Designed miniproteins, single chains, continued (4). Designs and how they scored, part 93

Each design is a single chain, and the fold is of that chain. pLDDT is the mean over its residues in the fold that is shown.

## One batch from the design tools (miniprotein)

Design m15429
Fold by ESMFold2-Fast:
Structure m15429 (fold): chain A 61 residues (1-61)
Amino acid sequence: MSLDFVSHMTPDPEKAQEALRRLVETPEEEQDELLEELLKKGWISEEGVEMLKYHRETLSK
């Protein structure tokens, strides 16, 4: 899955890139809370949240 797809699915591509940066810097335990906050702010879509979770799981272990 490509990051381009996640950016395309969000309402604001610039905010999506910032959201991805914050997620990379955030520990997994805190990422779920961050994702909910970003979703409420409209920086990322519900589908974007799912894509980021799958991408993270695939890359990590």
Scores: mean pLDDT 66

Design m15430
Fold by ESMFold2-Fast:
Structure m15430 (fold): chain A 58 residues (1-58)
Amino acid sequence: SLAEALLRHDLGLTPEQIATVRELTRAGASPAEVAEATGLSPRQAGGAIEALRKLEGL
């Protein structure tokens, strides 16, 4: 998907981090909760959540 390409190439996320962000975003997790689960910064987590919601309707 376009969101996966953005997350991998622009934000530098691994496929495992993207899968975790996607699941937690579906569950309504906050950027802080996503950051804690993935090891991403809160800024990276927030950007990833926004991209998935906007591009994949999560």
Scores: mean pLDDT 82

Design m15431
Fold by ESMFold2-Fast:
Structure m15431 (fold): chain A 75 residues (1-75)
Amino acid sequence: SSVKELEIKKDTPLSEELKKLGIDPSKAFLQVERNGRVIGIGSHSLTPSELGLPEGTKIYAIVDGKIVGILTVVE
């Protein structure tokens, strides 16, 4: 399946970025890999900055157990 990729602003809510990819935020699970750990993001209303995610971080959007989007944090 084709994975959608988007550069996202550090100060934009993740829910708004998901909508730009045509992904329903209510159906998406978000995760990041940090220091060898997979961490789930429990709130889509927060920005990357509020979540402490630095530039270059890749956030994986998962729907029905499949990666459907990769969001890369930029300035």
Scores: mean pLDDT 82

Design m15432
Fold by ESMFold2-Fast:
Structure m15432 (fold): chain A 85 residues (1-85)
Amino acid sequence: EELKKKRIEKIREIFKSLTPEQLANLLKVEADRARFAGEYDYAVELRKIAELAKTDPDKAIDNYIKAREKFEEDLRKRGEEVAKQ
């Protein structure tokens, strides 16, 4: 949980160092990876954040961090469900 907070802070630092174009491209790559992994809802969300990054990169970073946290929590819950079987 402390490690999770440190990871989020690191993501903010890295993304703030990128140009809006670089951030949008990075988020599009992440969206494609999510889509190929079958994570369609997350991929759609990342695509919307990538478009937002072109006009409002700070808001896009905030939205990405929230989306990433939700996605990681969903993965944790699915892993726990599988472990019961």
Scores: mean pLDDT 79

Design m15433
Fold by ESMFold2-Fast:
Structure m15433 (fold): chain A 90 residues (1-90)
Amino acid sequence: SLVEELKELAEKFLEAIEKKDWKKANEYLQKINELVIEIIEKYKASEEEQKKLFELLAKARDAAFVKKDIEAAKKALEELLKEVEKVAKK
């Protein structure tokens, strides 16, 4: 499923930032962004759901690439995955 693919990409992204492989981390984040858009389209996410998903994605991006805060990035991704699961189960 798209949700399971997103979980796998989130794990790969976190591994990349822990290894300080910023090139791979950026590639995985781009794929995460693309999957979030596909999930929004497939499950007909509401405007409020879309806004929350993109806010969480922005928090993960900023935590990882601007603040270099791996724990904050992980927390934002965990919240993103929870919100995606809610969208996919309706």
Scores: mean pLDDT 86

Design m15434
Fold by ESMFold2-Fast:
Structure m15434 (fold): chain A 70 residues (1-70)
Amino acid sequence: MNPLVLEAEIHLALGRMALSLGMPELAIRQFELAIEYARKALEEDPENERAREILREAEELLREAREAAE
């Protein structure tokens, strides 16, 4: 696995866990990190489907987490 994709997956999973625990501010930080690592992976390999999937999911979940933090 690409190390950047692995980092993105870890932060995506931590963000989802934070949301389930009612910690949206922590989830926001984790999803922002997932987006950063996914973007770096796509800079190296624009055709990486897993990186594209993580980016899409993290952006959707980041929006949800920001709404929950209000």
Scores: mean pLDDT 86

Design m15435
Fold by ESMFold2-Fast:
Structure m15435 (fold): chain A 66 residues (1-66)
Amino acid sequence: SVYRVTLTGSVEQTIGTVLRLIGEPHAEVTPLSPDVYRVTLTGSEEEEAALVAELRAEPHVRVERL
């Protein structure tokens, strides 16, 4: 599935979230703008649901399914 991830936090929070996403073996991360990323998840439905829930728990991260 494909998601838009918008990062509204500090520079440190943005770097942390981007590194977390780049570290995912079944996630492809493409920058669309300085604080907006397209994330393509190719893993299992369980792995996708867990990662999306983790990201949505962050108050400075907005996740939208494309």
Scores: mean pLDDT 80

Design m15436
Fold by ESMFold2-Fast:
Structure m15436 (fold): chain A 80 residues (1-80)
Amino acid sequence: SLAEEALQLFLEGKYEEAEELAREALKIDPNNPRALGVLAMALLALGKNEEALEYAQKALEIDPTNPLAQATLAMVKVEP
């Protein structure tokens, strides 16, 4: 699926391509928790912190246990 391919691209460090495929997956299913989580992490990696938080919060409203969305919030909130 597009969400699985987006996750693979993210794991390979291809953040812009991961964002693009995650957004395409969300056009098919706006509430796809994997696509929302991958999009949030990819946006964070690209320095788009405000947009990353918006998608992470949306993912957590759908599934509070979403690990990618939880990771996004933890990384932005702590600002080491």
Scores: mean pLDDT 83

Design m15437
Fold by ESMFold2-Fast:
Structure m15437 (fold): chain A 80 residues (1-80)
Amino acid sequence: AEERLKELLERAEEHFREALRAKAAGDYAAAAEHLREAARALEEAAEIAREELGDEELARELLEAARHYRRQAEELEAKA
């Protein structure tokens, strides 16, 4: 559980970094896609936190971060 959680958090961070790079290049569509993939990884991490670790607080924080990334993706997509 802890190793998989860490892997998903690292995956979310990697996609977030790729989103920043795409945004810097003016590729708002690619930036939005990477933010959606980061959100998906955070949503999976939240499921592990809730179901395997019993950490409802961590699960809520991860889901809030995922919603924030999805909102950012929609805003960037509107600019593309």
Scores: mean pLDDT 87

Design m15439
Fold by ESMFold2-Fast:
Structure m15439 (fold): chain A 110 residues (1-110)
Amino acid sequence: EREKIEKEILELEIELKKLYIKLVDAIVNKDEEKAKEYEKKIFEITKKRIELVESLAESEREKAVKATAISIRTIGDLFDIRNLKTEEEAKKLKEELEKEIRELEKKLEE
């Protein structure tokens, strides 16, 4: 069912945001090995999310547009996290991500 795949996409988005929080902590702590590990996991989840989104697409054009949008967004998010300069910026981003996770978890219950 379409609803099952949509739920799986939502679960992957929650997992992705949790990895972003871990990546923020790794960057702030200057733990480059952990940062690389989390970036790898982020790309793996993004690839799986693209595959699921493509499975729901009704046309080749829709597949290309949605896959490209997800890829660009992930690259942009990773760039923003890598360019964090202060613990205050990191704390604010983590609070925003935690709020987004709570909103997504509520959608999973509906």
Scores: mean pLDDT 85

Design m15440
Fold by ESMFold2-Fast:
Structure m15440 (fold): chain A 72 residues (1-72)
Amino acid sequence: MKALVEAANAALAAAGAALGIAVPDLSEDPDAAEEALRALAASLSDEQARALTAAIRAEMLARREELEALAE
């Protein structure tokens, strides 16, 4: 649970940085992060949204192996 949330936040930040897209830090304020994510989704082009989704998926898959290794 905790590690998965941290991995999701890290994946979003890494994906945004790789694509030059400003993304909110989900760890700071969940309510503000939700509003910022909605604003981001509305501002992205179809191409940017697709690229960001693919980058997030790749980052999550890389972290998923570590999370699965920690599963008891």
Scores: mean pLDDT 70

Design m15441
Fold by ESMFold2-Fast:
Structure m15441 (fold): chain A 70 residues (1-70)
Amino acid sequence: GKLDEAANAYKKAIELDPNFVLAHSQLGRVLGRQGKYDEAAKEYEKAVELNPNNKLLADALAYAKGKAAE
């Protein structure tokens, strides 16, 4: 589906540039929309590691971790 196609596109972007913060954050968002909260949290963790002062990424990570723990 469209979410799988989007996830694959962002995964390919990350393969080309593993430090591409936007690709990690957008992949986390797509995975979250698919209910894959453990995978989403992992991508947001990488985005927060690369940009630790971005509170929106930290909030997205906290949300994904909370959902994964349910």
Scores: mean pLDDT 88

Design m15442
Fold by ESMFold2-Fast:
Structure m15442 (fold): chain A 62 residues (1-62)
Amino acid sequence: SSDAKFVLAAKFAHEWLQEHGLRPDAATLVELGRELREIAANAKDEEELLRKTRELLERLLG
């Protein structure tokens, strides 16, 4: 389900942020959550989900 994909993407994003020592502000976290929901709704599989999540994190915080 898209909810299960969202949870997986959010967990990956949390671990990625911890690994990079990043602490986004509330506005950035809201935007991240919104775009993760969109990715979770449209990703065809786990590989695409995690790839697009990483691309999003690099775009917003890289």
Scores: mean pLDDT 87

Design m15444
Fold by ESMFold2-Fast:
Structure m15444 (fold): chain A 75 residues (1-75)
Amino acid sequence: KMEEARRLFEEARRLAEEALALAESDPERAKELLAEAARLMAEALKLKASTQEPEVAAKINELTDKQLAETLAAL
């Protein structure tokens, strides 16, 4: 399960970075990618709920404050 959570965090981060790159050229696509990243992040957080891993916490902190807040609010 931990490897699954790690993969979801990495994929969510990748989508968030892609969305930021598209924000000015394709804002509609950027919005879709941010929504998908938030969904994956929520799933990853559920998988790691019982673990205390500094590595995973560091990956979460790499996201924007807004993206993290939106994901946590959706839980």
Scores: mean pLDDT 66

Design m15445
Fold by ESMFold2-Fast:
Structure m15445 (fold): chain A 111 residues (1-111)
Amino acid sequence: MKKVGVVGAGSNTLAAIDALIEKAKRGEVELVGIAASDQETLDRAIKRAEEAGLKVTGIVASDTPEGAREAVRKLAELGADVIVSATDNPEVRRAVAETARELGIEVRGAG
């Protein structure tokens, strides 16, 4: 079973978490951590995961290339095998992909 971390911004974070909760309920993935650009979105995402019976770690990381690099490194420390990128920012998506590649971690878009 793959361990999944999410790097998200705004409403894209909640959509990605809803999809991953359904996969986790089916035993297809383990959700290990959620990175979001703002505390309110992060709190909502964590609450949705906890209401589904999942224990996840929350990370606040800005929707910037540096924030993305920090988020991916922290998710890797939590044991993530896959990073789901849930942001419309192309520079952030690039930073997620580059950092995950350096750490040998798979990247997927939210879907």
Scores: mean pLDDT 84

Design m15446
Fold by ESMFold2-Fast:
Structure m15446 (fold): chain A 83 residues (1-83)
Amino acid sequence: GKVKELLEKAIEKAKKALEIGKEALKKAKTKEEILKAIGIILRAIGLIFDAEHMLKNGASLEQAEKLLKEAEDLLKDAEKLLE
C-alpha cells in the first residue's frame, strides 16, 4: 500500500544520506566538517529506525509522508557536504 511504499522510500533516502555522511566523515579535515558529518549519520540512523519500526508496527499515511519529507531533507543536507 501507499504507506509501505513511502516508508520504503524514506529508508532508501536515509540509507543514501548515511553513506554520504560516512564518506564525508572519512574526508573531514576540520572540527566543523566532522560535527556536520556525525550529525547527518545520527539523523540517518534515527530515521531508518523509525521507518523500520513503522513498517513492522503500522503507521498512518500522515506519519509516513512526514518521515519521507524528513528523509528527503536529510538527503539534501547530506549532498551539500559534498559541495
Scores: mean pLDDT 90

Design m15447
Fold by ESMFold2-Fast:
Structure m15447 (fold): chain A 70 residues (1-70)
Amino acid sequence: MLSLEQLSLEAEVVAATALAYLAIKNGDKEMAEQVKKRLEEILKKARELGNQDLVKYAEDMIKKIEEFLK
């Protein structure tokens, strides 16, 4: 059962990561803030599921967005 939830979460992480790169490339601070909030929610779920790879991806993207928002 949890495997389907993990697959769904993995797809959300990939999509959010792509949007984060686009927001940073376009200088879209509003989009970057929205993507950061989404990644923080995904990070919480990834930690609950024990998916360390998704945790690392989400943490890295949040750091990149935070650097952009400075």
Scores: mean pLDDT 80

Design m15448
Fold by ESMFold2-Fast:
Structure m15448 (fold): chain A 66 residues (1-66)
Amino acid sequence: MDLKVSEAVRRIREEYPDLAPETLRRLAKLIMEGASKEEIEEALIEAGVPEGKARRIAEIAEEAQK
């Protein structure tokens, strides 16, 4: 697994410790599968994450994959 995936998940967990464990597992899987920022944002919104928070998390994931 790329260090980029581990770093993205670590940063997200540190900034959003209240994020549900199920949502974090879904995020890790999406990042590993190379999901786009838009796909990650959509999945988070579907999981009940507020739109603004979902967008920020998706940006962190995309940045870490570059």
Scores: mean pLDDT 77

Design m15449
Fold by ESMFold2-Fast:
Structure m15449 (fold): chain A 60 residues (1-60)
Amino acid sequence: MIEREAEASLYIMKATIAIKQGDYEEAAEAYEKAAEALEAVDPELAAELREKARELRAKA
């Protein structure tokens, strides 16, 4: 469904803004929300986003 993909795109944009501000914890949370939205429609991309969130939390 298009709604889940649109929701994930918004969270990915929020994560990008947070990264630019140095807010890695906030960026990680945004990637986790994007992954949650995509889990049913694109589990491979959801897993990649969760991995990015884990890496960002390690930097925070």
Scores: mean pLDDT 80

Design m15450
Fold by ESMFold2-Fast:
Structure m15450 (fold): chain A 72 residues (1-72)
Amino acid sequence: MNEERQAMGAESIRAALEELGVKMEKDENGLPGSKELDTVAHTRLVRERFRELAAARGLTVADAPIGPEAPP
């Protein structure tokens, strides 16, 4: 169950990253959700998206705003 929940989270994060990539695809032939995109900015947004999705589902995650297992 934990692995399935983690997989669902990862897919949701990937979907959010792809949405960001769509905006950036206008770049020099960039691809949506591509790793070539600015990982620093995308990592921050992906983490925020994951936190929002968890909160929207009514889930409580350890140190939700920072990390999955980090203490608050």
Scores: mean pLDDT 50

Design m15451
Fold by ESMFold2-Fast:
Structure m15451 (fold): chain A 58 residues (1-58)
Amino acid sequence: ELARLQEEAGRLLRRINAAVEAEGPDLSSEERSAFAARRFAEDMARIGRLSREISRLE
């Protein structure tokens, strides 16, 4: 269970990072951060929840 949660969190992080890089090579750092926060707010919240659950299981 723990390993599966860690893998899911890692997968979400890789997806978000790839999308930001694809969108953001010509954007300012602030614009890239705004894009990530707006586009992936739910995914980032999910990662936060997974991180807390992983800590709980350890």
Scores: mean pLDDT 75

Design m15452
Fold by ESMFold2-Fast:
Structure m15452 (fold): chain A 61 residues (1-61)
Amino acid sequence: SKLAEEAKKGYEEAARLVREGKVDEPLPTSYGNRAIDLVKKLKELSREELVKILEEKAKEA
């Protein structure tokens, strides 16, 4: 569905920003911005763990 495609793209974009350390840059999709908000709440996790979570969510979308 279109929603699943937008969610997948959002998680992939968020994972890229986390890898680059650019978590304060706005993403073009609302799903990407929601994923970044989730990442900011999980401050105890490493960058590698956060990217892994986002990439798994993208695969499941």
Scores: mean pLDDT 73

Design m15453
Fold by ESMFold2-Fast:
Structure m15453 (fold): chain A 64 residues (1-64)
Amino acid sequence: SIERTIELQEKAFDNLLDQYKATKDPELKKRLIETARKIIDIVSKYDPERAEELRKRLEELEKE
């Protein structure tokens, strides 16, 4: 279902953010952010409001 797809993407996003906070490797941080943006793009096709919530979380993280 669409809802299950969104939930799996949100869980993957949460895992990427946890990895970003845990790592000190700048190359890995860059790849994690790029992957997080791809997840936001996928979610935005099904639920723009939930995608916007993910974007705000990512923007707050990147501000450090």
Scores: mean pLDDT 85

Design m15454
Fold by ESMFold2-Fast:
Structure m15454 (fold): chain A 87 residues (1-87)
Amino acid sequence: MSAVDLLRRMTFRIRRLDTDGDGRVRLDDVLAVVQDLMANNDLTPAQAAVLQALMAQVQTLQDADGRVRLSDVVALINAAMAALAAQ
């Protein structure tokens, strides 16, 4: 499976977390999606490093309520896809 396909699956799952359409998702739910993809896919070291960096970056976006903006998370995933595609 390509790195781009992995990140597309991540984006699709994270978008589904916004069930109320308010543009906000819980940080814990986002981290659970990333961890699930890391656990259930044979990742290269480069792919694993990108997902670990995404988890670290998403944690910095958390507000006082433990939520992150969906648009900010998607932007980070898109940046990761661009970085992997630039190889």
Scores: mean pLDDT 78

Design m15455
Fold by ESMFold2-Fast:
Structure m15455 (fold): chain A 129 residues (1-129)
Amino acid sequence: MEKEIVRLLLEVVEALLAGDREKAREYAEKALELAKEAGNKAGILSAQAVLYALDGDFEKARELLEKASELGESLVGVALAGAAVYLAQGDRGRAGQALYNAGLLAEKEGDLELAKRLFELAQSLGYVP
């Protein structure tokens, strides 16, 4: 279910913001399992990108995120995975931008509560467009 995958990727972001890399890994692994069960290709690539970033393989993580973005589906999840990859790198500025973009995508999909939460997280990282 796409909503559960998005929720798990948000939990990855929040775990990384709390400094809990082990919980971030657990949530990313759960997101990967659900994406595989759902046949959600963008979700699979997004969750794998987060796992590679947690292992320090940021080149592979970016490659998988670009491929996920090219599919044009699950765009909120892809943007959340991008934020998680940047947080794993310690790049809070680009993570804030990715969260803001995820919020805009959630708003376009009609998920106003998720959009509000993502804008609040982006602002907490100092991102002001």
Scores: mean pLDDT 87

Design m15456
Fold by ESMFold2-Fast:
Structure m15456 (fold): chain A 110 residues (1-110)
Amino acid sequence: NAEEYHEKGVKLMGEGRYEEAIEYYEKAIALDPNYAEAYHNLGQTYFLDGRYEEAKEYYEKAIALDPNYAEAYHNLGEVYKRLGEDEKAKEYYEKAIALDPNYEDAKDAL
């Protein structure tokens, strides 16, 4: 099922097996297109693999499915920072803090 594929993806990502993790997250999403966590983790996997444009796409999809996903906003900020778009990064960090003040580390980016 979707959860089982997602779980396999998380394990593979933790092992640095990014291409295999991506395949399992895609299988999870194919079974449950509203699986916000799977989109978020797919974005994180692309980010760790240095594929920032793909990471951006999937974090944006996670946010579209769950607009209160503070971690996805924070991570999208990190993507924009890596792309050299500091103003956009700050905007997303501010959104993450507004949703969850525990993202205090993002204040240093403001």
Scores: mean pLDDT 87

Design m15457
Fold by ESMFold2-Fast:
Structure m15457 (fold): chain A 71 residues (1-71)
Amino acid sequence: MPLTEKSLEEGVLLVEVAVLLSIAERTEDREVIEEAAKRIEEIKKRAEELGLERAVEAAEEALKKLKEKLE
């Protein structure tokens, strides 16, 4: 499996989304949850610009979970 720059970027963005979601799901601090959601939204925009569908899907799922937690 050759690692292209896009493949590395997708992997990094997937890990970043997973880490941010994990932190936000484990805390009740609204400021931390909101900051994590903001960063995931930025990752989603970057992934959309780069055509990284897996990263976009992961970010969308994470944002849905965080919105539910902020309710």
Scores: mean pLDDT 82

Design m15458
Fold by ESMFold2-Fast:
Structure m15458 (fold): chain A 62 residues (1-62)
Amino acid sequence: MKEREELRKKLLEVFARDLGKEYGDEELEEKLRADPDLLNKELAKRFKEVVDEGLKRSEEER
């Protein structure tokens, strides 16, 4: 049970780091790490954008 929570925390930390690096904003990375609600919101937004981009690629192929 603790392993599941630790895994989730590590995944969130990796995502926060990746988003901060992608934006090139170290302050954003720290903020995302400190604020799980903000991190969840940004992850949901990025996930939707990635899915939308993938769908556009698939539609172009069709």
Scores: mean pLDDT 68

Design m15459
Fold by ESMFold2-Fast:
Order: structure tokens, then C-alpha cells, then sequence
Structure m15459 (fold): chain A 66 residues (1-66)
């Protein structure tokens, strides 16, 4: 898998496993996301579900990786 796909999948699995928004945001920060983006993605997972949030993670990761 692309690195971006792996990060997005790890994020989706954390959301599905019932991690708190704070734990999800921390996971994203550990993968190189800034805190504001990580918090946005964690809130998106709560509002729109893990699949849509994982897609957003994939898109942002790919943009940053150039």
C-alpha cells in the first residue's frame, strides 16, 4: 500500500476500535499532522464516520507528501 493509504487505514481502525477524539488526534500528530488538522479529522470521524474521515486523511497526506 502507499504510505498514505496505510496511515488512513490505521486512522480508520482506531476510530472503529472506539478510540477517543483526543487519542485519534494524537495518533495523527504522531504521523506528522499538525494539531489543528488532527483535531479537525478526529471531529470529522465523529460527525461523518470512519470511512469519510479516512478518505480526508488520505487526501491531506498525499497533498503534504507532494
Amino acid sequence: MEEAERVAEDFRKAVEAGYSPEEIARLLVEHGFDEATARYLASLAVKEGPEKAAEAVLNIWRERAA
Scores: mean pLDDT 76

Design m15460
Fold by ESMFold2-Fast:
Structure m15460 (fold): chain A 89 residues (1-89)
Amino acid sequence: MPPLAQALGISATELQILALLDRRERTAAELAEELGLSQSTVSRHLRKLEEKGLVESRRDPKTGKTLYGVSEEGRERILKAEKEMLEKR
């Protein structure tokens, strides 16, 4: 288990989702394709990330699809966890 994933209380797969979303907003379908997972599996992980406040969603008005991105609170929590992990080592 990656130390950062453990510190945030998320899975290794959820950490991979956050890394992809940090580069740009993505749909659940795009994440499923990029990670080689089913859309239902990705949607379950995205739900957990939203519940933890690490990810936010918005509707794309052009496509009607939901776009996911890292929240402001999520970025702050990630930076804090990374700093704490670095200081403990």
Scores: mean pLDDT 80

Design m15461
Fold by ESMFold2-Fast:
Structure m15461 (fold): chain A 108 residues (1-108)
Amino acid sequence: DIQATLSGPSSVKAGETATLTARASGGSIADFAWFRQKPDGTVELLIYAGGQRAPGASDRFSGSISGSTATLTINNLKPEDTGVYRALVTDSSGNAAWSQGTTLTVES
C-alpha cells in the first residue's frame, strides 16, 4: 500500500517561505493534491492535477513532484496561511494515500 508522510516547519515568520514535503512509500507519485484546513474548520484545495493552482488559491502557493516526493511551497507567508496542511498522493496504479495533517503557524 502507498503511504504518505508529511514534514515541514511548525512555525515560520510572516514574509518568509515555507516548504512542506510529502514522501510516498511504495513507489513514485503519479499525481498529488495539497489541502489546507483553516482554523474555522473549512477545507480548501490549494494545488491539484500535478501542480496546478486551484481556483481562488493565492499565487504564493506552488506545488511540484519528484519521484516519491510531493512539495508545497508557500512564499511571502501571511498570518492567514496558518492552518492544518495535508497532501493526497496517488501512484501510477491508482493507489491513493492521505498524509497526516501538519499545523503551520505564521508568526507576525
Scores: mean pLDDT 85

Design m15462
Fold by ESMFold2-Fast:
Structure m15462 (fold): chain A 66 residues (1-66)
Amino acid sequence: NQEKLDRLLEAYLRLSRRLGRWPSQRELADELGISQSTLTRILRELEDAGLITYDPRTGRFYPVQA
């Protein structure tokens, strides 16, 4: 699950630098080469593992800081 988080964060950082703004879930899913449904499942899996906090209302996620 750490590998999934690392891949997600890498894609997020790469995309946000390219766009100059916070990416949408659609844009993030496209960058990862997955569907939005798969992205939502990954976000839930990472939240269940205690690696992120996921807000379904905004579609945003936040890494749990050590």
Scores: mean pLDDT 75

Design m15463
Fold by ESMFold2-Fast:
Structure m15463 (fold): chain A 67 residues (1-67)
Amino acid sequence: SRRAAVERGVAIAREALLTGRTELSEEERAALEAFAAALEAGDPAVREAAREIEEELRRAREARAQA
């Protein structure tokens, strides 16, 4: 379903950003596109998930700078 694809996109975006992984499969890219489309459409739950990912990435970057 569209919702399942968006949920996969959120999980893939979080993992890729935290690990620095740049190589994505076609299925992973499709899921990320569903996530991006939901963000552009203004889905509140997806925008909240994006904010949480950004905050987690910020904390991870700070931890690396301190190490």
Scores: mean pLDDT 78

Design m15464
Fold by ESMFold2-Fast:
Structure m15464 (fold): chain A 82 residues (1-82)
Amino acid sequence: SKEEAIEIAEKTAAEALAIMKKNGKEELGKKVVAEIDKAISDLLEGRISLEEFIEKLKELAKELPEEAREVVLKGIKEIEKL
């Protein structure tokens, strides 16, 4: 469901921020959270589909350092199993 996808995405954003803070990349982590929050808002308001939401997260993951990319990809896999 969209609600479960949003919960997974919020948890993913928090985990990505925590990893990036630990590695001295807090500002990048905040930008990642902002982009995920924007995608969640767009999904919740019906501006994008669940498929488009997943695609946005995949595009975001490609631009991230490995430690954050793995966290986001894990979140995407959990959403795809819904």
Scores: mean pLDDT 86

